# Designed miniproteins, single chains, continued (4), part 9

Each design is a single chain, and the fold is of that chain. pLDDT is the mean over its residues in the fold that is shown.

## One batch from the design tools (miniprotein)

Design m12297
Fold by ESMFold2-Fast:
Structure m12297 (fold): chain A 100 residues (1-100)
Amino acid sequence: MEVDERIREIFESGLPPEEIAEKIVEVAKEAAELAPPEERIVRVVAYALAIQATTGDKEAALAAAREEIARLEAEFAATDWAPEERARFEELLAELRATL
């Protein structure tokens, strides 16, 4: 599938960062079978990239990623996830934090 072309067109669409992130998540879900923890991490990354693409500001993108991580952690604490989903989320979150 022409995933890379679709992603490029979405980033160049002129949509708000939140809508760009949502469309990128949908493309990722079509290209790969994402479990809920993986979908949430992809959404954080997509939103940060959307901020960078729309503003050109890497610091704004990093700040947006950190804020979304904090919201995700709060949501995760309020949600009764299966033990395997929790472990997967913690693994992915640790990897994401290591790259930020």
Scores: mean pLDDT 74

Design m12298
Fold by ESMFold2-Fast:
Structure m12298 (fold): chain A 79 residues (1-79)
Amino acid sequence: SATEALLLARREEIEALEAAGDAEAAAELAIEAAREAGDEALARYLELSVELERAKAAGDEARAAALEAEIRALLEAHA
């Protein structure tokens, strides 16, 4: 698929950023790759996943619960 081909092409760049300890840049590249492929559902899932990790790190339980509900709804809609 176009999404898989684009993610594969970006995979080495993403892996290099992760190896360098730049998890934020790696996540940003993955989101951009999903958008370039026209996969808005995957791009939204990745964005919500990043926000969820930040909410958990901040101890914001209410925001984390809201983000988990959005992720669940998105996955159910595209199952």
Scores: mean pLDDT 77

Design m12299
Fold by ESMFold2-Fast:
Structure m12299 (fold): chain A 73 residues (1-73)
Amino acid sequence: MADIRAALHRAEAYVDAGDDEKALEILQTELGLSPEDAEKYVEMLKEARTLPEAERLRKRQEIIDEIVAKKNA
């Protein structure tokens, strides 16, 4: 089973470092997301980085919930 939180945390770290391509790779390879969905979530993570910690954690949870829903569809 993919640890969605761990994979997203690694992708977020690469986004924070400015390595969007590596973040996209992690989301596609570890979570099996399409390139379009991976790009969407990278942009959401970038937006979340501009928010206070509480809102950033909420946005991260929203991304996790969406990925879980896609995996169960």
Scores: mean pLDDT 79

Design m12300
Fold by ESMFold2-Fast:
Structure m12300 (fold): chain A 55 residues (1-55)
Amino acid sequence: MSVDEIKERMKEAIEKSPDPEATKELLIALLRQEQAQGLLSEEEYEELVRFINEL
């Protein structure tokens, strides 16, 4: 999945969530785990975390 596709899915998850702040924390933790596993680059991780924090 592209970074843009991940951004769209995360934005929808946060916007549809009854607790957007808890969902943001969960998604950031997931991204951190994916970066640690090498599934996500450092640049992609930083971009996605920044995107979430801007929502």
Scores: mean pLDDT 82

Design m12301
Fold by ESMFold2-Fast:
Structure m12301 (fold): chain A 69 residues (1-69)
Amino acid sequence: AAEADALIDKAVQALKNGDYETAVKYAREALRLDPGNARAWSVLAAAYEKLGKTEEAERYRQKAIELMA
């Protein structure tokens, strides 16, 4: 939905700005609206990786890959 896409765009912008906690917040809100959105899982993975939470990042990245298959 357009609402989830807008939240993902905000999460991507937060990642670019180095605001990783804000990126997590918007990615999670997007996933609440559309849990099948691979792009939102990818953004969540990238944010967790930047926060040093590598195990969580890998799980979320794997979820994104699963949804893109």
Scores: mean pLDDT 85

Design m12302
Fold by ESMFold2-Fast:
Structure m12302 (fold): chain A 100 residues (1-100)
Amino acid sequence: MKEEKIKKAQEEKEEAEEKLKKAVEEAKKEAEKIEEELKKAEEEAKKLEEIDKKKGEEYLKEKEKEAAERGEELQKKLEEVAGEAGDKIRKAEETIKKLE
C-alpha cells in the first residue's frame, strides 16, 4: 500500500534528522571541551614562561596544534554524518513525493 511506504519513508527521514541533530549537539559539546582545555593550557604556559620563556612558548604551540587537530577531526566527522543523513533524507523525500 502507498500509505505504508510513505509511513516508512517518513520514519526513515525522521530517524536521519534525529541522528543529525544528536551529532550536531555532540560536536558542540566536544568543541566547548577543546576550548576549555586550550584555556587551561594557556594558563599553564604562562606559569612555564615565568621560569623558561622558550619552554612556555613551545608548550603553548604544542597545545594549540593539538586543539586545531581535534577541531579538524571533529569537523570531518560532523560532515560525514551530515552527508549520510542528507542522503537518507533526500531519498525518503523523493519516495514520499513519488507516492503522493
Scores: mean pLDDT 83

Design m12303
Fold by ESMFold2-Fast:
Structure m12303 (fold): chain A 56 residues (1-56)
Amino acid sequence: DELLRQLLEESARLTALAAKLVVAKKLGDEETAAALEAEIRELQARIAELEAQLAA
């Protein structure tokens, strides 16, 4: 229950960050794009850990 809620919240955040990254890349904002890519990478790792815990 709590793990599923966290997974949904993190997945929603990932979707929002991915949309921002597309905009930043289209505008040529390399600094913002790099920062968003770092956040997305960290968030993907966290989501993978939550998915592994749910699968156990």
Scores: mean pLDDT 84

Design m12304
Fold by ESMFold2-Fast:
Structure m12304 (fold): chain A 55 residues (1-55)
Amino acid sequence: TQELAKQIKAIIDQLKAGKLSAEEARKKVEEIASKMDPVVAKVAIAEMDRVIAEL
């Protein structure tokens, strides 16, 4: 949902700002993704993994 997407964006922004570790950010995204459609969840987790790889 839109609300869950905003939460994921906030986590990514915090990771990029150095306010969260990669491990913490990924765990938070996995928790949020568990509440989402499986296809959307896979996309969200892949995006987080991409952001972590770019750090």
Scores: mean pLDDT 78

Design m12305
Fold by ESMFold2-Fast:
Structure m12305 (fold): chain A 60 residues (1-60)
Amino acid sequence: GLHEAQETIERAAVRAVIERGYEAVREALAQISELMKQGRVEEAAALLRELGVEVEPPPV
């Protein structure tokens, strides 16, 4: 659901910070935050993937 999508994006954002460093991804993180506020989860996930971070689908 939407809650699982938000958790997935949050975990991927944390991985981006760990792998790339906060300063390198700061602008992208701000953009992701705005997309998530708008419910644009797919676009937030796409931006994270562009940063080289894998966004996992929720388990079924």
Scores: mean pLDDT 73

Design m12306
Fold by ESMFold2-Fast:
Structure m12306 (fold): chain A 71 residues (1-71)
Amino acid sequence: SLNTPATAAVLAASRLVSPEQTRALAKRLSELPEDEITPETVGKLARELGMSEEAVDAMKEAVENALKGLE
């Protein structure tokens, strides 16, 4: 539960973007079904929230690693 795709994305965001942006992402992810929390969806949401491409790429990688069980 602590290493879900949503948690991985939020943790990556917390290291790269403001607390405000991290909270906005966490809220958007909480509105999605678990099976829709994919690297592509997280990347799209991060871009919509004005995050940099570096932050987008890091969050996509974190989600992909969580989905593979490679924490």
Scores: mean pLDDT 80

Design m12307
Fold by ESMFold2-Fast:
Structure m12307 (fold): chain A 65 residues (1-65)
Amino acid sequence: MDAADLAAGVERAVEAVRYALENAASNPYTTEEEVRARLRAEVAALREHHPEFAELVDRVEELLA
């Protein structure tokens, strides 16, 4: 797996995050705050283990702000 494959995976994760946040606003079963908190933790772990993709991770973190 090269940098391009990893970047594609991160982009899919970013799209999933956007979808999860949009769905959380309409989902009575989970609060948006709980979803954001979980995603922030996952994004922080990804940044620590894959610093080469910090810029893409930062974009996701801004969505969670």
Scores: mean pLDDT 71

Design m12308
Fold by ESMFold2-Fast:
Structure m12308 (fold): chain A 61 residues (1-61)
Amino acid sequence: NKEEKHKLILTAISLKIRSIGLELDAERLEKQGKTEEAERLRKEAEELTKEADKLLQQADK
């Protein structure tokens, strides 16, 4: 229903915001020479983005 669609969209937006935060943290770690930690955060950010995209696809149905 329409309310469920809105909840999916809001959840997806929340996940994208978290993903951006992790990318910013990864940039800080990279500048400190903590490349492995930065790579881990970037992978987590990518996972959140994929989850958000899945929710948006579900909302389109």
Scores: mean pLDDT 85

Design m12309
Fold by ESMFold2-Fast:
Structure m12309 (fold): chain A 94 residues (1-94)
Amino acid sequence: EDLSVANILKKLANEYLKKGDYEKAIRYYQVLVRLAEISGDKKAVAEAYLNLGKAYLKQGKIDEAIKWFEKAIEYDPTNEEARKLLEEARKLKE
C-alpha cells in the first residue's frame, strides 16, 4: 500500500500514545503492521511490531508487549531498541 498513508497513521498513533489513548494508538499501529506486511519489507514489519509493543508497554500490558518485541527481533535481529525494550518488559514481570 501507499507509504504516505503509513506516515499519516504513524503520526496519529504517536499522537494518541502521547495523549495516553493507548487503545486508539494500538489500533493505528495494528493497521501499520498490516501495511508493512503487504509491503514485504521485513524491517518495516519489525518497526511496526516494535511500536505496537511500546504501546502495550505504556498501557501496562506487559505480556502483549513482550510478544510484539520478540516478533520485532524475529523480523529484524539487528534492532537494538527492540532487544532493550524486551529486557525492560521482562524485568517488569519479576
Scores: mean pLDDT 84

Design m12310
Fold by ESMFold2-Fast:
Structure m12310 (fold): chain A 79 residues (1-79)
Amino acid sequence: SAARHAEAVALLAEAARLRAEGERAYQQGDYSTAAEHYRRAAELVRRAEALLTGGRPNPLLSAEAERLDAQAAEAERLA
């Protein structure tokens, strides 16, 4: 539906914002904050994927969430 699509777009925009804030925190050596932002961004990407696909994997969104989880894990390792 148009409403589900609009919600998914808003979630992806928020995920992009959180990814950018996580990158800034990482550059500043605040690895704990970076990890939290990356984890939250991954959750929002997965929620957007569920809204757009009814729970089927979307290769681009699944890859983005996996990259964010990997960035969070690296930040957690450095914390």
Scores: mean pLDDT 89

Design m12311
Fold by ESMFold2-Fast:
Formats: C-alpha cells, sequence, structure tokens
Structure m12311 (fold): chain A 58 residues (1-58)
C-alpha cells in the first residue's frame, strides 16, 4: 500500500511537470522515484507508465 501511494504521488508530480513543459524536472522526479523503489517489477511498471505519459503528451 505504501509503495502504491508513493508511485501514485510520483506519477502525479511527473505528469504535472510534463504538462508544464518542465522536462528536466520530470526527468529528475523519475530518477528519484526509481532510486527509491527496490522491487524490479515495480520499477519496470513505473518506467512504462512514465513513458506512456510522455508519449501521450509528446
Amino acid sequence: LETKLFVSKALSEIIGAIIAGNLAEARRLEEEALAALTDPETKEEFRRAVETVRALHA
């Protein structure tokens, strides 16, 4: 549950940064979130989610 809440918050912040056009901040937030996650499966799902958001917003 804690991990799910952390991922949700991190994704929301990254989405906000991407929408605002702050790609450097979005990348920094992604790196921080990935560094905090220890489960390889969760890291992969998180990375895919971020890539999907970037693709949708170009």
Scores: mean pLDDT 78

Design m12312
Fold by ESMFold2-Fast:
Formats: C-alpha cells, structure tokens, sequence
Structure m12312 (fold): chain A 64 residues (1-64)
C-alpha cells in the first residue's frame, strides 16, 4: 500500500540520518585525537549517508 511504502521510506531516511550524524561525531572525536585521515574518512561516509537520507525523504514527500 501507499502508506506502507511511505513508512518504509521515512524509516530508511531516519536510519541514514542517524548513522550519518553518528559517523560525523566519531570523526570529530578522531580529529581531536589527531587522527585526521580516519576523521576525513568518517566525514565522507557521514556525508554519503546524509545524502541518502535526504533522497529517501524527498521520495516520501512525493508519495504523500
């Protein structure tokens, strides 16, 4: 159903957003410890997850 598809997209968007935020926070801690290379790697992964979350949210908005 449309409602089930909407709920799924919103849950996937939330999942990606939460993971993106967590990866960014871990990157910040690594940078504070002087591990800039690993911090940049986590920032890149965080950005990818945040972008995926935004894409799923946009698809959900189009269905609603």
Amino acid sequence: SLQEELDRLLEEARRHYVLGVELREKGEELRKQGDEEKAEELYKKAEEHLELGEEHLRRAEELA
Scores: mean pLDDT 86

Design m12313
Fold by ESMFold2-Fast:
Structure m12313 (fold): chain A 68 residues (1-68)
Amino acid sequence: SEKFEAAKEDVDRVLDLLIRLLKEGRITREQAYAALEQTVTGFASKYGLSEEEKNELLEWAKKRLDEA
């Protein structure tokens, strides 16, 4: 749980940047999704998250990006 929350905070910081770049038209939605998937995979590995936790984090992150 603590590791999941720490990974979520790190992903959230990257999401803020990706959302900003997307709103400014500096990246495409496809590029934002690709960067997000790599970011989630990286932090899941860093924090030792399970495959289930990684997938949950990715689902949350994609939803947040789609809502922006």
Scores: mean pLDDT 86

Design m12314
Fold by ESMFold2-Fast:
Structure m12314 (fold): chain A 63 residues (1-63)
Amino acid sequence: MPPLLAVIKRDYTAKTPEELTVEKGEKVVILEEVDEEHVLVKRVSTGEVGLLPKSVIGLVGPV
């Protein structure tokens, strides 16, 4: 999948070391779909990479 820019819909606290803690309104780049429930993302502000549930992903557009 080509990288996509997304805005976080709601706050999410990481439940595993592989996940990111994010706040509503943060921007992330979606790098790939890992499974039907999770995406691998990169936080735009810090460059941290980790998993997020698809349910917290909001508006998606091209980078």
Scores: mean pLDDT 79

Design m12315
Fold by ESMFold2-Fast:
Structure m12315 (fold): chain A 82 residues (1-82)
Amino acid sequence: MEKGKELFKEGKLEEAIEEYEKAIKENPNDAEAYNNLGLVLEKMGKLEKALEYYDKALELDPNHIEAGVNKSLLLIRQWLEK
């Protein structure tokens, strides 16, 4: 997980995705990894995929504040772009 965050900060988005996918394979209930995948995909402009992963994070942990905030901001962004 830390390695994925470092790769994301370095702009190595595809490598960051691979690291978070590994985290999910090792722990399918890792809400934080799903939230982090959403952030990477949002940075790549894949907004629909990002929303799906934020929803998955909230499904696994309804109290995941960061995923809730990220989802809300993404929905506002999508609404304003129309």
Scores: mean pLDDT 81

Design m12316
Fold by ESMFold2-Fast:
Structure m12316 (fold): chain A 59 residues (1-59)
Amino acid sequence: SDEEKIERVAARAYLLYSEGRAATPEEALRLAMEEQGLKLSEEQRKEALRLFQRGLAQV
């Protein structure tokens, strides 16, 4: 589903950013999409970024 796709991208982006492999959350999302061969719409990217930021707050 689109929701699972968004969550998968957000989770991978979180890991990349936490490891210092991406300098910004936006770069982390881009890299995660490239690695997974996924394309997100603008609205889906906003949701993924929201989930990503919640993940950072819950560490």
Scores: mean pLDDT 79

Design m12317
Fold by ESMFold2-Fast:
Structure m12317 (fold): chain A 94 residues (1-94)
Amino acid sequence: LTPQQELDVAKAIALLAVAVSIVAERNRGDFENAEKLREVGDWLAKELDQATSLEQVVQAVENALKRAKELGLSPEAIKILETVLDTVRRLLAE
C-alpha cells in the first residue's frame, strides 16, 4: 500500500468500527449509548477528514476515546475505541 492508501484504510477502520457499534447498540435497544457513540463518531469524522498522517489519526482516536469517557459511554464501547487505537498504532509501527 502507498502511504496515502494506508492513511485512507486507517481512517476507514476507525469510522467503520464506530458505525458498526452504533448499529449494534440500536439493535439491542441501547439508544442512549447509540446517540453518545454517534456524537463521538461525528466529531471523529471531522478530525479524521483533516488528518494527513497516521500520527494524526492516532491523535484523533485518542481524543475520541477521551471524549467517549467524558460522555459516560459503556465499557464495551470504550473497549472498541481502544481496539481501534491499538490497530492504528500497529500500522504506524510498521
Scores: mean pLDDT 78

Design m12318
Fold by ESMFold2-Fast:
Structure m12318 (fold): chain A 92 residues (1-92)
Amino acid sequence: MLSPEIQELVKRNPGSLLGLAEALLFRGEELLSKPNPTPYQRETAANLYLMAAELYLAVGEPDKALEVLEKGLEFAPDNEKLLAGKKELESL
């Protein structure tokens, strides 16, 4: 769930938050593009996907947020935060 400060930023600059979400996804994909990413790199990428999904949800793109969480779970299927995020979105 987003902080009140982030929610206010969404109202003022949704395009900037979309750009941030795309940058986070790019960094996550970069970490996973390495041959045999370490557990630490997979966890870092999963957290980046989670943050990107939260930003997509904040700008009113829940379908894109769900897609991002599903991609994150593909790389970190046991990540409790990604699983919780997906369950929350599916309950909307």
Scores: mean pLDDT 75

Design m12319
Fold by ESMFold2-Fast:
Structure m12319 (fold): chain A 70 residues (1-70)
Amino acid sequence: RETLLRFARAYERLNLEKGPEGISQRNIAKEAGVSQATLSRTVERALGKPASNENLRLVAAVELGEELAA
């Protein structure tokens, strides 16, 4: 959960600063302070699908919604 939330925050920050074109697994992993491999594994485990920009967007929507509710 904590790692997914970190990815969600990284996604939101990059999207706000660079727009959708700035979104990539490498950039999100770097912003979140993790390896790209860790990002891919964590997203795949959470969604049951390989990490992709689309799947990272879904993770961001879910985790940020939960953070705001907490």
Scores: mean pLDDT 67

Design m12320
Fold by ESMFold2-Fast:
Structure m12320 (fold): chain A 68 residues (1-68)
Amino acid sequence: DNLEEIRKEIKKLSEMIGLALRLIADLLETDPELASKMSFAQAFLEAGKREGREKETQEFLKKMNLTA
């Protein structure tokens, strides 16, 4: 059902957005100079790699059609 698919996508996106905000905030604290030179997608991917969550961040970026 298309409506159930949309609801599941919204839930997953909400969870991933929360994760992205946390990871990028941590990157800004630990390496502000590097983070300031990156796009949002690049910063998210870098932060995800540092946390061992590279696969999750790559899947989210693909879902959002963002390039790192």
Scores: mean pLDDT 78

Design m12321
Fold by ESMFold2-Fast:
Structure m12321 (fold): chain A 76 residues (1-76)
Amino acid sequence: TVTSTEYVPGMTLPEGAIFELNGGSAVTDYVALTRDAIDQGVAAIAIDTSKIDEKTREEIIAVAKEAGVPVILIEK
């Protein structure tokens, strides 16, 4: 698992990794981060529901669904 806190634009994600949106990032555009992770071939997108607001989550889910990438919701 690679978290959005650890990711910087231009970093190579491992093929088949899970990309977790945990509310930390140098980039605050989580939809753009999701698109980049999908383009790099991640196996799934995980969303920390306590850190990402509902509207942003819906946008991320829509993007992942269009790309055929599963979304995992993480509850605290």
Scores: mean pLDDT 72

Design m12322
Fold by ESMFold2-Fast:
Structure m12322 (fold): chain A 79 residues (1-79)
Amino acid sequence: KKDEELFIKAMGYLREAARKAGLSDEEIKKMLLDASNAYYNGSKEEFLKVVEEWAKKIVERNPEVQPLADKAVEYAKEI
């Protein structure tokens, strides 16, 4: 239950960061699928890695979303 709540929070912040950074709907879908696949079919370490990689890419496109990206990574680390 707690891990699922942290996952939902991490995904929520990652999605909002991506939207504000100007990622396309297709890029956002790919990001959410990559992260969900890592969470449900991989490990917590793989999930964190996928969230960190996407957070980095999103921030490189728009540095203003850094606080949202940092929150996504923070929640992913707590899993």
Scores: mean pLDDT 86

Design m12323
Fold by ESMFold2-Fast:
Structure m12323 (fold): chain A 65 residues (1-65)
Amino acid sequence: ATREAAAGLVAVEASIITGLPVELYKEDGRWVLRITVRTPEELERAREAAREAEAFGLRAEIIEE
């Protein structure tokens, strides 16, 4: 489906732009993008990527280590 293709593209773009670990998975029929951060500077990049993912209809999660 169109949303499935968009989810994959968003995940690849987020990984390239942020340089952070990114996971894409499906939960209850919805695509979820998970970004892992370790520093406050990484968190700001992850927030931007999360906003892009939400604009494409995904759920976004940011995990701090």
Scores: mean pLDDT 77

Design m12324
Fold by ESMFold2-Fast:
Structure m12324 (fold): chain A 72 residues (1-72)
Amino acid sequence: MATKEEIDRLVEEALKKARELGLSPVALSNLETALDMIRREADRNPVTLEELKERLEQALKAAKSIDEFLKK
């Protein structure tokens, strides 16, 4: 199961990656909200590191999609 330290680190890495990709403030806000929900859910229910990474990847992908639509 992922530890609190692993969860916090992976969330930070996802936010850093999104920032480096130059996502819009709206997309970043949506990602931050999704990451907070993932963090809270993982804290309440045991998750594997693999499941956590998959959820984080899905959240980042969703934020990228939002950013892409907003830039049209």
Scores: mean pLDDT 79

Design m12325
Fold by ESMFold2-Fast:
Structure m12325 (fold): chain A 60 residues (1-60)
Amino acid sequence: ALTEEEKEKLAEHFLELARKNKLTDEQAREVADKLLAALNERPLSAEEAIALIEEAVKEI
């Protein structure tokens, strides 16, 4: 399970990746927010959380 602090770090890292891919802040924020919501709903391991973020970024 991820701690609240780790979730925030993941969100920040994701946002950075989204910006690197030249995505709008609004879109990146919304995607990251949804991912965080999913992580909060279901306790995932750090490894799985990172994989999810990577997948989302790749999809976008």
Scores: mean pLDDT 68

Design m12326
Fold by ESMFold2-Fast:
Structure m12326 (fold): chain A 68 residues (1-68)
Amino acid sequence: SSMEDLREAIRASVREVLSSSSDPVKTQQQLIQQADQALAQGLITQEARDLFKEVLQQVTQEILQEQK
């Protein structure tokens, strides 16, 4: 399904960015700001922004658990 494909693509992209980050929490906040700005500019839908934030939160928690 298109939503599952989008979720997996977002997950792969954010995991790459967060796993290379020295501060995953700060990077998460920065990516949330970018997504909110993209929505404000009409570049993405609210559904896409909400999905992005959900996946980003999940991946951030996974990365933080892997560091302990």
Scores: mean pLDDT 83

Design m12327
Fold by ESMFold2-Fast:
Structure m12327 (fold): chain A 57 residues (1-57)
Amino acid sequence: MSPEEAAREAAEELLLIGAEVEAELTKDEELKREILEAVEAGDVERARELEVEAAKA
């Protein structure tokens, strides 16, 4: 696969995570901070794991 294709997928995922985090984590600032750090680092996997933890808790 091309690196451009992977980068686009990651960018779309980060955009979606950002929007969902705003709604889901309004009640928990600590978890929101961790997700934002993962997004800033471009770590989509970590951001997803934290989001799942938020939903699970």
Scores: mean pLDDT 69

Design m12328
Fold by ESMFold2-Fast:
Structure m12328 (fold): chain A 91 residues (1-91)
Amino acid sequence: SEAERAYELAKRSDPEVGILAAATYLSLGDYELAAAFAKGVLERDPTNDDARYLLAVAYAKLGKKEEAKRVAEQITDPKLRKEVNELIEKA
């Protein structure tokens, strides 16, 4: 699947590149690809708050509110965590 390929590419790429890809696909409304890229970044960089933010937003847009909340709880930056929780409630 395209999502599986995106995930595998992000795992092998620089985290910054994977984050840019995830953000780009979110902007395009391709939430499945955005989630896949963000997951791949987190495999390589497990504490990356930007990737956590993008994954939580993508999950919220996909209607996966519980998964979105679980990811949001891992965000250590209080501002990013607040912003994503507001987005989840409106999704």
Scores: mean pLDDT 87

Design m12329
Fold by ESMFold2-Fast:
Structure m12329 (fold): chain A 81 residues (1-81)
Amino acid sequence: MAAARAAARAALLEGLSRATADGLAAEARTVVLSEGDGVLTASLLTARDGVVTEETWTGDTPESIAAVRARFDAEAARVAA
């Protein structure tokens, strides 16, 4: 799980870096979701003033998985706005 999440994060970070380098984004957010072995992990990447931060949350029970999905949807909606 951790390796798959790290790979997904790295791919999104690369995309964010490319957009920033092309002058397409001065401040950007993106969110990634990964699932395996009944565990759901979500990561939020935020770039501001040349600094990138990451927040992650994980669920491995039906209730916590539903909570992670809801949080991912909420963050994705905020990023899209």
Scores: mean pLDDT 68

Design m12330
Fold by ESMFold2-Fast:
Structure m12330 (fold): chain A 75 residues (1-75)
Amino acid sequence: MSELEQEIANALLAMALSIAKLTGDARFAVEMARKLLAEGYRPDPDLLREVARLAEEAGLLEEAEELRRLAEEIA
């Protein structure tokens, strides 16, 4: 994976987080994180932890645990 591809992945996830915070749609950020991980990207673990926090606040507990585990593996 190139550094540029990784930067683009982080930018996409950061944008999805901003949209989720503005709209209250935590699932939007979770779906973006899942897509990036499924495509083989390794997003910034701090961004994954922020998505997990929003997911937990929204009651998406299984998704939050999944993303926290993945963030720890990447870190």
Scores: mean pLDDT 82

Design m12331
Fold by ESMFold2-Fast:
Structure m12331 (fold): chain A 111 residues (1-111)
Amino acid sequence: MKYALLGDYETAIELLEEFIKKNPNNALSWAGLAVALAGLGEYEKALEYAKKAIELDPNSPWGWYAAGLALEGLGKKEEALEYYKKALELAKKQNDEYLAKLAEKNIEKLE
């Protein structure tokens, strides 16, 4: 998804939590939950779940991107840049053009 409204984030969290209860090793679902939590301003929890996604699949570009979002929200700009750059590298390797553009935009914003 390109952007989510507050209600979309809450709906995404509910659906992803139900999915994760049945599929706890799905790295993409943990990353999606972390992105939605970061969208709600729940940065510490977003970082915890993003790290869970990276632990399950260290090649998941969405896990690294979600951690970058959480770190940016926590004011950890330099760490957020490192995580976004890792997400961009992995997104390009996996031909995820959408995520590559998102990571590039956030890197440019932080400079």
Scores: mean pLDDT 83

Design m12332
Fold by ESMFold2-Fast:
Structure m12332 (fold): chain A 93 residues (1-93)
Amino acid sequence: AEELLNKGKEYLSQGKYEEAIKYFKEALSKDPNNADAWTNLGEAYFGLGKYDEAIAAYEKALSIDPNNAKARTNLGRVYEAKGEFEKAEEYFK
């Protein structure tokens, strides 16, 4: 599944969010406890403006690795994008 995760990251870096989502979902079908893959899936959904799906992916990453600073910070960014500034502040602290 590492090759699928790496391909997803390549598409994510190119702003090809739908392709990135496809590869991250395939990676997660093989290894559902990969916090990095869940975090990257959240970033791809956020890039598409799919905020609720991004939140769900980041929350899943944090359920696997509660100390994942990237997932926590990105959750704050999604809440900020939704205009939920008080909720965003909670994740930036």
Scores: mean pLDDT 85

Design m12333
Fold by ESMFold2-Fast:
Structure m12333 (fold): chain A 83 residues (1-83)
Amino acid sequence: STVERLTEVFVEMLKNKKDENAIRNAALTEVAPLLADVPAEEARAVLEEAFKRALEQVSAPEEKIKLIYEEALRALKSVHPEL
């Protein structure tokens, strides 16, 4: 499912992406295409569920969590601009 794939991407971002540029690049190249495959009316719920599941699997500093979430929301808006 898209939720499962997106969860794996967020886990990788939380564990292994070390700087803002790497996080932004992952959001554009991995998060955005997965959200583009989801209808606009479902896309935010899919993002929220996948992010929640990722946070259940891995701990990260609060500032990193916030940054990844913000970049994921930008990715969502880039593929569903009416949201």
Scores: mean pLDDT 87

Design m12334
Fold by ESMFold2-Fast:
Structure m12334 (fold): chain A 60 residues (1-60)
Amino acid sequence: SEEELRAQVLAALKAAGLNPTDEEIDEATREVRAMVEAGVPLQDALNLVVVRYTNRKLKE
């Protein structure tokens, strides 16, 4: 479900030491969903999103 996907995205971002906003969680969830729908494994999609958000926060 979408709620389960959002929870997994939030858990992955928090496990990486990130403090995402609701907007960032929603954006990341949409991106993970799009990747999974395109055939990317869930774990790979989560890892890609975590890397991108980590890089964004290091730039700030």
Scores: mean pLDDT 82

